Designed miniproteins, single chains. Designs and how they scored, part 45

Each design is a single chain, and the fold is of that chain. pLDDT is the mean over its residues in the fold that is shown.

## One batch from the design tools (miniprotein)

Design m1545
Fold by ESMFold2-Fast:
Structure m1545 (fold): chain A 79 residues (1-79)
Amino acid sequence: MEDELMEKIRELLESNPSLSPEDIELILEKISSGGILSLVNTVIYLGELIGRTQEGLEIALEAFEEAGDEESVEMLKNL
């Protein structure tokens, strides 16, 4: 697998606070070892979708942090 593609996928996955570092590494290993185009396309699609969701999450987190709503911030970070 090309290093550029793997790095891009890693960045998209890392942008999602719901994914642990272990989950990210497992996904990347499956992509690199499997060589399956359908899996790669699925992960890229999900990564892009997660990125768009992350933008909304960041806006919500910023709003709750400004309001001092620690409970809502904690809930969003634990999703």
Scores: mean pLDDT 60

Design m1546
Fold by ESMFold2-Fast:
Parts: C-alpha cells; structure tokens; sequence
Structure m1546 (fold): chain A 124 residues (1-124)
C-alpha cells in the first residue's frame, strides 16, 4: 500500500467514526477495533514512522493528513463536533475564534490557533 492509499483509507475510516452518532467513548472503541490504537495521535505516528513521507507527499493528501492531525491535537469528540458543523478541515481552518469558542469552549481556542499556525507554517 502506498502512503497516499494508507492515509486516505485511515482518514475515510476516521471521518466515518467522527460523523457517526457515537459518543466519544464509543468513537474511541471503534478506533481501537479498526486500527488497534488507543488514539488518533498513535495512528498518525504509526503512519508517519512506517512511510516517512516527504512534504510533497503530505500536500497530495493534505485534507486527509490534516483531519488525522486535527483529531490527534483536539481529540475525537472535539473534532467530531467541528467536522459536523463545518463539513471539512478546510472550513474548520477558516472558522473564526468566536465560532471555535462557541463549539469547543474557550480552553480549546489556543490549541486550535496553534494548530492553524502549524498548518500555515508547514504548507504555506
């Protein structure tokens, strides 16, 4: 399996879990059953260590990579809420601080802003 195929497959399965009516505990169990991992961070690290992708390869699968990275940073429950509201990671990245605060609460705004800055630094 190529890196792109593996990452797109992981992102598609994660999107299915995040868009489901499952609570956070059930979403975590579904992740364990599908991938044998306890977190999205563990899944993402496994993919990056296995394939060692270039920045160009990450750009080809940008939305898939960013979905996994967002869920690794904010967790399954928070990413589920954002994805249900905005529909895509691109739309989430374009959300205002006020919209993020309304959905996740004030304590998650700095984590989101740091994630957005890291995306800008990595991809331009």
Amino acid sequence: MSFAEALEEAAAALREILLSDLDEAAQREALRERFGVDSVEELLNRLLETYRPTIEQLREVREAFLLLNLAAVLGLGNTSKLLKKFGSVENILNASEEEIEEILGKDYVPLFLNFRKQVEDLFG
Scores: mean pLDDT 88

Design m1547
Fold by ESMFold2-Fast:
Parts: C-alpha cells; sequence; structure tokens
Structure m1547 (fold): chain A 63 residues (1-63)
C-alpha cells in the first residue's frame, strides 16, 4: 500500500525515527521517516511471530 503520511505519525515515534536515521547516517526526510516507520511496524510483527515460534519449540522440547 502507499506509505503512511508523516503527519499521521505521533511526535514521540517521529522523534525516535529521526534520531535513528541520524545514528545510521541517513538524511532525515519525510520519505525516510515514513519508510523507517513501516520497517519498525514490520519488525514488531516479525518479533511477535518469532516469540510465538520460540514458545512452541520450548513446549515441544518439554514433551
Amino acid sequence: GPLRPVSEIDEETRKEIEERLKALGLPVTDENIALEYEVLEAFDLIRQAIDNIVKEREEKRKK
């Protein structure tokens, strides 16, 4: 889908993204902020999926 407008990102999250872009040496542009926001949302979903897989594997190990 289309990138989320930077105006829809809350100020705290936008500030974190800006600081992260600066730490990575990337230009702080609206495009980079929107892309990083989508990446952070994707990583949160992936992390939740990994946590579920780890839990299932630990349960199988105990059987």
Scores: mean pLDDT 74

Design m1548
Fold by ESMFold2-Fast:
Structure m1548 (fold): chain A 78 residues (1-78)
Amino acid sequence: SKEIEELVELARKVVAATRDYLYAEKTDPEKAKEYLEELHEIVKENSLEKVKEALELLEKAGGEEAKKLAAQALKLIE
């Protein structure tokens, strides 16, 4: 359905920003701050509840890497 497709795309966007943040945190703290701001802006634009719903969908259907990134995203946005 369109709703599931929108949640999957939102989850991918959140996971991508989280992955970029975690990589940058190891190499460039200034870029890490920018990616964290991007992640917070995604939450602001889509609401915390919708982002959590998207990440929960990814936890149920995603692979191990996606599940780990979803868990880390939740810690960064709570």
Scores: mean pLDDT 81

Design m1549
Fold by ESMFold2-Fast:
Structure m1549 (fold): chain A 77 residues (1-77)
Amino acid sequence: TAFWPVLVRHTLLEGGDPVPLLRELDAPLAAIRAGLEAALKDLQVAEPVEIPEDRDALLALIARLSREVAEGRLPRA
């Protein structure tokens, strides 16, 4: 559904961490990936970010990016 991609995208853009909710509600991997791809596009990241195929690695990347956005440390184009 569109809910998970929108949640991931919006939360990351605001410097929040969606990972606890994604884990609790067992959000579908494809929806999590779609949300992250949309967030990275909107953030206009200067360097390409490699999106993992593994769910746990994907959630770890999202948690890391969330911290980098919140701290203003994410490289921007």
Scores: mean pLDDT 76

Design m1550
Fold by ESMFold2-Fast:
Structure m1550 (fold): chain A 95 residues (1-95)
Amino acid sequence: SLSTDQRMAQIDVLLEQFEALVKEQLIARGVAPDEAEFRALVYKLALAGEVYVILQISQRDPARAQQLAQQERDIWKKVFPEAADLLDQIQQIAQ
């Protein structure tokens, strides 16, 4: 239980870093600050939801969960390549 709580706390910190980085990148790409803030939160929640769904699948089919996790991570890296290291860290902790 303690190990699970520690992993969840680490994932939450990385999701906050992902949100901040996504906001910065959207602004750099010409999105207005208020819109970038809203979109970054939406992207953070989408990533969080995908991570939790993949974790649920991993309890029944670890091989399929790993394949889906890799596909989703590759898609996120294409959209936000600057977040690649954060995305890898989130997936490794979530497993």
Scores: mean pLDDT 82

Design m1551
Fold by ESMFold2-Fast:
Structure m1551 (fold): chain A 76 residues (1-76)
Amino acid sequence: TSLGLSEEEIEKITNFLQAAGFLPKDLSIPREGVTADSPQELLDGIKRAQAYLGLEVDGIMDEKTLAAFKEFSESE
């Protein structure tokens, strides 16, 4: 199941997380979010981004995390 995000929104979020140093440049957010098959670097990156944004650090891309990531990616 997809995160309910457009490809453009996922790319913007990925670019912001990479620019902020949370994700390496060769790692993008999959449409499904963090799964059991995801590399540890993705999970760690999401947790670091959650901590930065003041969210619960659980690595889950829930509605609060997605809303914060969208706002973060749309900021200048």
Scores: mean pLDDT 73

Design m1552
Fold by ESMFold2-Fast:
Structure m1552 (fold): chain A 85 residues (1-85)
Amino acid sequence: ELGEAYAIAGEEYARQGNKEAATHYYYTAANLYLKAGDYEKALAVAQKGKELDPDSAAMWRQLARAYEAMGDLEKAKYYEELAKK
């Protein structure tokens, strides 16, 4: 599956210390998982991307979208506000 392949590539780049490539692949994986309705996998890879780049507004928006889709509106709002700062 494409989303899983991107997530695996992200893990490999993270292991190599290439944070920029790792976050890019995690972002793409999260987006693919969100489109597929696999919200828990989207949440997991978005969290990994945020851990590599804590100031990533893009990852914060992906976390917000995943939480909103899962019905956690409070966490969704929290991450959306962080992404706007």
Scores: mean pLDDT 80

Design m1553
Fold by ESMFold2-Fast:
Parts: sequence; C-alpha cells; structure tokens
Structure m1553 (fold): chain A 83 residues (1-83)
Amino acid sequence: MREEAIEIAERAAAPLAARIQAVMDRGAALARAGKDLDGVKAAQAIVGAAQAELAAAIEAGTLTEERARALLAAAIAAAEAAL
C-alpha cells in the first residue's frame, strides 16, 4: 500500500535528515553566490534521480526500508561529493 511505502521512506530518511538539510542549505547558498554551479546542477540531478527511483518503488509496492535507506544514503553521499 502507498501509505506503508511512504512510512518506510520517512523512516529511512529520518536518520539522514540532518545530512539532507545540510546538503540542501549548502546547495542553496552556493547557487545564490553563483559558485560551484556545475556541482549544484550535478547534486540536483542526483537528488532528482533518487526521488524518481523512490517514487517508482512506492508506486510498484516494491519499497523496503533497507532499499530506501541504501538509495537515500547513496544519493546524499553522491550529492555531498558533487558540491
């Protein structure tokens, strides 16, 4: 069910919330300053791809907490490296 999949996604994101917020804040600050725009674009593309994959897994009913956590952790680490 979609509600269960959303709860799994929220639970997977909870331990990463501070890192997600830090990446978003850094990306926004860099974009406003006109700095590292290629890194900001790369980070946005990584986040967008992860969101699309997560949404597809939710719609397909295939999302597990382990998969969601691995996907989010990989995406946030890649976004941090791109910035």
Scores: mean pLDDT 78

Design m1554
Fold by ESMFold2-Fast:
Structure m1554 (fold): chain A 70 residues (1-70)
Amino acid sequence: SPLAELSRLTREAHELVKKGGPKEDILEKLREALQVAETIPDPVVRGAALRDLKEAIELVEKGDYEGFLG
């Protein structure tokens, strides 16, 4: 399921942030999640997932890990 894969990838990205992992590794997980989100069949669910992931990527790129986590 694309939603299950998306949930796994976003969870892994959160765990990387909590562990102080490299920014590039966190961004790689979120970009993979974006690719998965593009495959969600429902256009409303897909649109929401893509918006939330793009916001998450921007927060991580800015180093705003507090914004990303909460």
Scores: mean pLDDT 88

Design m1555
Fold by ESMFold2-Fast:
Structure m1555 (fold): chain A 84 residues (1-84)
Amino acid sequence: MEEEITEGVADIAAASTSVSAENMSKDPSYSPEVQELLKKAAEALRKRDFDTAIEHLKKAKELEPDNEGITRGIKLVEKAKKLY
């Protein structure tokens, strides 16, 4: 059976864990290789390995330099690394 779930509530719940990778995957411009690199970056973020996450995001940006979502992701992860 389906529960009473709204799209906004589901998004807020996801934000408590790691919403950045999900937000990036909503962009239909991502190539399969970039999607794989984004998955690796999300895995590194889950492990608190911000250096590895940044490395994978930089590779994704080299494949799709026009993708602003990837550029934003790199900056956010670098800031998170400084704060954490």
Scores: mean pLDDT 66

Design m1556
Fold by ESMFold2-Fast:
Structure m1556 (fold): chain A 64 residues (1-64)
Amino acid sequence: SLKDLIDEFQKRVAPLQQEIDRIRQEIDTSDRDKQEALRQRLSKLVEEMSQLALQLNEEIFKLS
């Protein structure tokens, strides 16, 4: 069902969002070199979330 797809999506997104929040906090206390690495990791997590959103849209379209 649509609800099950949304629930599964939220379950997958939640740990990514938590990791993003952790990285943001780590940036506040990190040196410049570490901040750059953390920002690159953050960009990858945002990209992964975008890919999950695309997959959700494809599954919703399949149900239509």
Scores: mean pLDDT 83

Design m1557
Fold by ESMFold2-Fast:
Structure m1557 (fold): chain A 105 residues (1-105)
Amino acid sequence: MERLKELIEKIRDYVEKLKNATSKEEALQAAGEILRVFGEALRLLRNDPSASPEMIEKFEKLLAEIGEAYLELQRATTDEEFQAVKDRLISLAEEAIKLLEEYLE
C-alpha cells in the first residue's frame, strides 16, 4: 500500500506539470510520465490479492482512454486541439487517481 501511495503522489506531480505545460513538448513529456507511473500502479494492483477484478478492469479502461488521449495529443496541430486534449488528459488522470485513492480507503 505504501508504494501505491508514493505512485499516486508522483502522478499528482506530473498532472500539475501537465496543467502548467504551455507547449506540446512539455505536455507530451508530462503525459508520458503519467502513463508510465499508472502502468506501474496497474502492475502493483494485478499482483495484489486484495484488489478486486472489477477495480482492475475499471483502472485498465481508464488507462486505455489516457493512452488514446496521449495519441490524440501527439496528432494535435492547432492550439484549440492541443488545449482540448490536454484538458481531457487531466480529467482522465484525476479520475484514475480518485479510483486508486478509493481503493486505498
Scores: mean pLDDT 86

Design m1558
Fold by ESMFold2-Fast:
Structure m1558 (fold): chain A 58 residues (1-58)
Amino acid sequence: MLSETEESSLRVFGQYLVDRGFSRERAEEWIKEARDLILKKGLSIADALREVGRRVLD
């Protein structure tokens, strides 16, 4: 459903969250939300990651 570039960006973001101390399961929840923003609301990968990152980081 997502391009290889978008999937790669989500993978990097997930690793970033784990490196910041979130569990793998919590990181996967945030990645799922980013995917839903792209697929259901038509956001770009950059905008989806920014929106999810805003909620994660305050």
Scores: mean pLDDT 79

Design m1559
Fold by ESMFold2-Fast:
Structure m1559 (fold): chain A 63 residues (1-63)
Amino acid sequence: ASSVRAGDTLRPASVVTADGVTLDVTLEATIPPDASDEEVEALWLRHLQQINKEVNAKIKEAE
């Protein structure tokens, strides 16, 4: 598994729900090159939370 590091760009991904619906996530984030390991982990978790929020919003809009 690839570790996320300072200076990395977190890229958008597609998510498939249990119902077979494909949701495109357009969120991107850049980790500062001077970020500490703790800041890298915090930014990675924040990016995952933003992906989950966008996925949930798209599911609600599809209803």
Scores: mean pLDDT 65

Design m1560
Fold by ESMFold2-Fast:
Structure m1560 (fold): chain A 87 residues (1-87)
Amino acid sequence: DAQLERNQINGAYFALKFIELLSKEEQEELKKQMEETLTPEELEEYQRYVELAKEREKEILEEIESDPEKKERYEKLLELMREKAKK
């Protein structure tokens, strides 16, 4: 399902943006926790969606900007992520 794949890519994009707000030490710890929690197949699939999200970042942002509801949700999510990263 193309819509489900698109949702997975969008989810990976927001996860990536959250990770970028963390300190280098917190990013390494999160990576270690993911490697311990996910199966090799799940980790590989997640990494693939992250790579697709990076490649399609421009398209994702253009889609978000074109939809006022998505843009509002995106801005609120970024604010929440920044608040959590400052702790």
Scores: mean pLDDT 71

Design m1561
Fold by ESMFold2-Fast:
Structure m1561 (fold): chain A 87 residues (1-87)
Amino acid sequence: MTPEAAVQGREEARAEIPGLSTEEIIERIREYSYLAGKAEKEGDWLTAAYHGGKLDQYLDTVRNNESPDTVAEALDAAAKGYREGLA
């Protein structure tokens, strides 16, 4: 069940990404990382896997298409979001 939720998240992210600016992608990375961390803290592993799948697809897009500086910014946004979700 958990792996299927992550796959669904990745598929939905692939449909969302082409319409977004780099700034919007980084904002969504922070948001989905926050939602994954919050769900994990609450023991909702299905929701955590779903948002984790979205996050993974957004991060893959940045890694493959953007500069190293933008990749570092996206990873920092993901770390901050996850930390806030766990708080």
Scores: mean pLDDT 85

Design m1562
Fold by ESMFold2-Fast:
Structure m1562 (fold): chain A 69 residues (1-69)
Amino acid sequence: MEEIKKQLDELLKKGLITEEQRKEILKMVEEYLKNGIVFTEPLTEPELTVENLAKLINGLLNKKKEAEK
């Protein structure tokens, strides 16, 4: 969790995301973790981009849809 916060803070400082997007991503990650799902792949430093975050978010949403009956 703290690692993800640091990565999101770095993206915010670089102007790649807004404060609103940071909050939304954090909520999605927290919800994912609360459901007992563990992140198997860490976010890599050299590829911390909005696109990589979007892929992770889309992956989480797709997994959630599959898990919902």
Scores: mean pLDDT 59

Design m1563
Fold by ESMFold2-Fast:
Structure m1563 (fold): chain A 77 residues (1-77)
Amino acid sequence: LQELADLLLEAGFVDEAEAQQIAAGDVRAIMRGFARGAEKLGMPEKDIELLREAAETGQGGPETGEVVQRLVDKLRE
């Protein structure tokens, strides 16, 4: 989780306080970071909304997992 927190912080998707929450395993903080990342990278609105919903509820389905994987792949390029 520290590597993920560092990745999102370096990309400018989260601040230092949010990065600490992500490193601590806060699923909602992780999903908020992903939603901002998806928006900044120009991902489809459907994908952004799925991540925002997961940030509010702390839950996601298979579609949310696919969006997360695509976002992480883009960030690691």
Scores: mean pLDDT 77

Design m1564
Fold by ESMFold2-Fast:
Structure m1564 (fold): chain A 89 residues (1-89)
Amino acid sequence: DEAERALRRLAQYVELIKAIKEKKLKDNMVIEPTPESLEEARRIVEDDEAFEQFKKELETALKNAGFSDESIKKILEDIERDVEIVREA
């Protein structure tokens, strides 16, 4: 349902950070969650320190990939909403 979709989106962002760090991100790339990124997404939801580190790593990765400050802010807001959706489920 909505919580499962939110967790999947969080896992996709974990994979996005990895793709950016490895310089493998392309315009037509489909970012799919893996079992490892789903486990990391669950850890992010359950651990406030892991969530804060995740947000910092994602912001840094997105800046390095050339995302605008406005786009980064929107993505971080969407992630905070997704974490709350999973926490409230």
Scores: mean pLDDT 82

Design m1565
Fold by ESMFold2-Fast:
Structure m1565 (fold): chain A 87 residues (1-87)
Amino acid sequence: MIPLRSLEFHLAFLEELLAVVEEALRNNWSREELKERILAIYRRFFPSLPEEVREALATHLASQPLEELRAHLRRAIAHLRELIAQV
């Protein structure tokens, strides 16, 4: 049970990141807007992480080429879905 819940948690996290990246691509968001949206997701999913770590991670992701980040997130989501389906 616990491993499946962990996988479902990570899947939800990656799906929220993908949704934000896809919205950024559609609306030509600034890196600052994208960073703030990603940071909000980190605050919700990883509240136990120090804020400086969340900010560093959000900054790193927002600095990536958006098409490459989208492709990476899609592959990670597909892989996690396959792992969950194996049960």
Scores: mean pLDDT 82

Design m1566
Fold by ESMFold2-Fast:
Structure m1566 (fold): chain A 110 residues (1-110)
Amino acid sequence: MLSLEEMIRQFRDSLEAALKEPDPVKAAVLIGFVLIGLVTEMELQKLSEEEVEEWIREVIRLIFDAIAAETDPERKALLRELAIIFLRNLGKTYPFVRELTEEAIRELEA
C-alpha cells in the first residue's frame, strides 16, 4: 500500500501535469480523471476515516492553490466548477467529510 505522503505526491504531480494542457476543455477532462483517480486510490488503500480526512484536506489545499495560480479565466472557471462538483459528490459519498467539503464549496463560491 502507498503511504499518505506518496498518494499526496502522486495527486499533486498528476494535477500539475493536467494543468499544463494548453487546451482548456482537454485540461478540464484530464483534471476530472485525476479527481476520479483520487477516489479510486482512497478505496484501494483502505484508508481509515482519519487518513481520508487528512487526504481530503491536502487535496482541497492543492485544488485551491491551482485555482489561485490559474490566470486564464476560462480554465479558472472550469477548474472551480469541477472542484465544486467533485467536493459535493465526495461529501455525499463520505458523510464524515461533509462539513469539510461544504466549507470548501462555500469558499469556492465566495
Scores: mean pLDDT 77

Design m1567
Fold by ESMFold2-Fast:
Structure m1567 (fold): chain A 71 residues (1-71)
Amino acid sequence: MSMVAVDEPLSEENLELLREAEEAIKEEKYEEAIELLREVAERSPEPVRRALEAVIEAIKLYKENKEKVLK
């Protein structure tokens, strides 16, 4: 399988930030989750960074749509 995990930009610190972001999402603290994901994205190479940016955009859209539904 094409794993090729030789380049591990996700250090233990980055993994902890991802876990904190996951917990923030569960707590509906989307802004905190976005900030944590942005920090990891800045420290990651472009392929992983783009994946994280996509997740950030999804969270922003979810937050915005949830707010509009309650209007």
Scores: mean pLDDT 72

Design m1568
Fold by ESMFold2-Fast:
Structure m1568 (fold): chain A 97 residues (1-97)
Amino acid sequence: MEELIERAREAADRAVQAIKEGNVDEFNQATLELARAIEELLKEAGFDPSTAARYAMAVYLAGIAASVAKTPEERQHYADALRALVDEAIELAKEKK
């Protein structure tokens, strides 16, 4: 569990940084890695595969939405939203005993 939480946090940090920098290529790669990390974390926590996949899809779509951001303010908004989704997934995984 702890290793998957660390992987999700590291992937989130990379995705957030790429969004803030406006680096679309790095951002797409980091967001895909983040979505996979979240899916693995939720499955390990005991969520069913469809729930884990839906949450991973939400993270991925939040990332894709950031790719249309035109201003630093919009990029910050999407970065904050993505981090909130990741934090929620980590807390859900911790609560699922």
Scores: mean pLDDT 78

Design m1569
Fold by ESMFold2-Fast:
Structure m1569 (fold): chain A 78 residues (1-78)
Amino acid sequence: DKEKRIEEIREKLDKIGEKLSELIFQDKFEEFKKLLIELAKEFGISDEEIEEIEKNSPSLTDFVNNLMAKIIEKLEEK
């Protein structure tokens, strides 16, 4: 069910956020970004769309929120 999948994505993004704190502490910011992008691609978001979201996001927090919104949008589309 789409709503259940949206909640699963939110849970995955919460775990990624927790992992981000760990990776920033260890100076591994790029690894976190790669994990988030891989998750987005798993849900059918194109490289072009991810790049557009990154360009429109002034911070990592905004990037995470905007990418999550796009994943949700793709799930709602069908």
Scores: mean pLDDT 72

Design m1570
Fold by ESMFold2-Fast:
Structure m1570 (fold): chain A 70 residues (1-70)
Amino acid sequence: EEKQKELEKKIEEIKKGFDNTRKMVEAYLKRRGEERGLSEEELQARIDEYNKLIDEMEKSRILFLKKEIE
């Protein structure tokens, strides 16, 4: 089914986009954490918090896309 192939391709693109976002956010937080003198534990907690938010955004975007294509 053409719609199924389109959906799979778009989901893959979304996942790649959010993976890139996770990498950019981690790099940004590490840089800012070093400038602010954050502990490794504090920095990791911030990264984990942002990753949870990004995971929810990715999930919501994929669900929205599935509803649009169906």
Scores: mean pLDDT 80

Design m1571
Fold by ESMFold2-Fast:
Structure m1571 (fold): chain A 98 residues (1-98)
Amino acid sequence: SSKTEELLEKLEEAVKRLISAALAGDLEAAEAALRELKAILKELEELPLSEEDKLRIEIMIGLLGIARGVLLLIGDEEGAALIDEAIELLQELLKKHG
């Protein structure tokens, strides 16, 4: 539980960094945030998730979806692709714990 909470807080921070970097057009920073997100998810795969934890991940997916929509609207297909990868990874984590 305490390890899960720590990793979820780090995941939220990585998601926020990814969104911020992608919206700024900083692809290098966005790719770095996505790598951090992937590392956190590997640890979360092996830990139990509560219904509240799953809701937190669903909220992260929602925020990423909004950022994706903005990126596509301004024609940033490369930034949108990085966001899409993050969404797919978070959805796969939820599916594994379903």
Scores: mean pLDDT 90

Design m1572
Fold by ESMFold2-Fast:
Structure m1572 (fold): chain A 104 residues (1-104)
Amino acid sequence: DVEREGTRLSAELVLAQAKRLYKEGNYEEAAKLAKGTGEVAKSIKDYKLAGQAYDLAGDSLYKLGNYEEAIQMYQQSAQYYKLAGDDKAAQAAQDKVDKIKQQL
């Protein structure tokens, strides 16, 4: 489906922008773009991209001190990585959830 491929490419470019914003310390905009990318990726069943996007959203929210929302994003990341068959990335996201819960 050409429409799905165009949507995927657009989402990948937005995620790349979110990653750059994260590196620059703009965590609010990084979280916003990463969450949006995750929703788009989920809608086209690109579970790997959804896992990557929600992981970055979790990392960004963690930097902002929004721990409960970071947990929700990491849990979504872990679920989508499992759907993508990436058990190692799913476990890494779950480890981030466990680490935050130990600090609460």
Scores: mean pLDDT 91

Design m1573
Fold by ESMFold2-Fast:
Structure m1573 (fold): chain A 90 residues (1-90)
Amino acid sequence: DEDFQKKILDKAKEVLAKANELLAKIKAGELSIEEAKKELLDIEIDLGIVQISVGVLKAIGVEPSEEIKKLLDEVRAKIAEIRKILAERE
């Protein structure tokens, strides 16, 4: 159970790192809008997997750690920023 929560935490950190990298590439002009949308979709799929895993924790009566909750909020904020930039450039 603790091992499962650690795997969720590690995946959430990975997703945040990917979101930060995508945002940096977009701001640097390194990606087309279409390339950025494809990378964003992969990040959103990975976030969905983390959210499902958090749902499983709650279903078995385990409260997700505050670190997991904070990371998920940070990922959602980065995705929102990316979406806004892409909408403004489209």
Scores: mean pLDDT 86

Design m1574
Fold by ESMFold2-Fast:
Structure m1574 (fold): chain A 61 residues (1-61)
Amino acid sequence: MEAVREEVEKAVEELRKLGFEKIAENTELMAEALIKEGRYDLAEQVARNSLSYAKSLLAKR
């Protein structure tokens, strides 16, 4: 549980640093909802997918 929360927090901070404020906000909300449901694997997946998507957008800049 703690490791998943840390991974989500780091992903959200990274998204904010990259300038993707809305993606960061949505990722935090979705991941927290999944954690409350006990779906830690999905919360981790959401964080990773959001970062991968944002990095893909930056690769074209």
Scores: mean pLDDT 80

Design m1575
Fold by ESMFold2-Fast:
Structure m1575 (fold): chain A 81 residues (1-81)
Amino acid sequence: SRSLKELAEEAVEGLERMLEENVPEEVLKQNALGALDFLLDVARAYRDEELAALVEEAKRHVEAGDFESALALLREALELA
């Protein structure tokens, strides 16, 4: 639970930093999806269905290039972890 929150916090901070640094969208997607895939696997291992659903939705937004919506969902996930 607590380590899962730390992983979610790192994902949010990483995505915010990349957006601030104007990292190319392709690089941003690759890094964000990798981090979210790991977080999703951990959430599923902990049987945290609410967190897993939010991360899965955040991944869909990243794939669509909607990083602001992905970030909002990840911030919501932090409140549940």
Scores: mean pLDDT 78

Design m1576
Fold by ESMFold2-Fast:
Structure m1576 (fold): chain A 75 residues (1-75)
Amino acid sequence: SEIEELKKKIDELLEKYKKDPNNEEIRNELGEETALLVQLLVENKDYEGLEELAKKLEEAGLLDMAKRIRELIKE
């Protein structure tokens, strides 16, 4: 599924980000792919998937992105 493919891609990008956190290209791709996954998870009412994504972002140190996703779950 598109959701599973996006999750896989985000996991790979997070591993690249952990190795090179100052790489702007990797950060931009993470932002774009994360936004797409968030949209699909919201459309499917997959709030557990949104929480899992937020947790992964928090573990990688992307706290602002994670906070934004958690605000969506709270509304």
Scores: mean pLDDT 83

Design m1577
Fold by ESMFold2-Fast:
Structure m1577 (fold): chain A 96 residues (1-96)
Amino acid sequence: MEAIERAVAELLPEAEELAKTVSEEEREEVVRELLLRAVERALEELRKEYEENPTKEIELLIKGLEEARRIIENPGAATIEEAQKRVEEVREELEK
């Protein structure tokens, strides 16, 4: 759980800083790349944890992050805003 929170916390602030520095078109692309990296790292850590201690909570987090990854990888299906909301929802669950 801490690994996801750390990955998201490390990359999200940088994404917001970059979004203010680049043009609107470039901003969406940069934010998407940073979110994708955060989700991929979080998924790797969660999958390792699941192998050692399979719980329903970890399964739910993996499913949520896989969905976020699909949204980021498919620009025709959803916006970057929806991807951010999914990542934030996972972060909120970790804070409980």
Scores: mean pLDDT 66

Design m1578
Fold by ESMFold2-Fast:
Structure m1578 (fold): chain A 60 residues (1-60)
Amino acid sequence: SLEKKLEELSKETGIPLSVLKDSFNKLLKSSIENLNWLLENEDDEKLQKLVTLVLEVKAK
């Protein structure tokens, strides 16, 4: 499920899957407060999509 979501995001954004996986794993270690701050202050739509996916995974 998560692997397929990252593969889809890779195809959509053009960012290599390996880079997205590395960034995703680093963001998973961040607090929910820090992730919400990134969503509110980041203008990069690609990074916003990645942070949103991290928040969805942390919320379960």
Scores: mean pLDDT 79

Design m1579
Fold by ESMFold2-Fast:
Structure m1579 (fold): chain A 94 residues (1-94)
Amino acid sequence: MEEKIKKEAKEEGEKLLEEAKKLGEEARSWSADEVEARAAELMGQDTEEGMVYRGYMAAGYLEKTDPENAKAAREEGEKLAEKLTEKRAKEKIE
């Protein structure tokens, strides 16, 4: 039972990362105004998933102009996704 729950949580986490990476790739072509509008929308939702999406979106936007900050934003987004996956796995067991 526990292994199945952990596997499901991992699959959900992988799906979140896939969606966040896709958003980041789209953000590479966005204007600053478009990034700010989407970031405001995600911030208004006040979700942990929204924080992951914002991180990857910022990384995508910054990739061409500031690759060091893009890398930092991506790493932070990935770290948040891992924490969220672990939290959800723990909540499903309890």
Scores: mean pLDDT 75

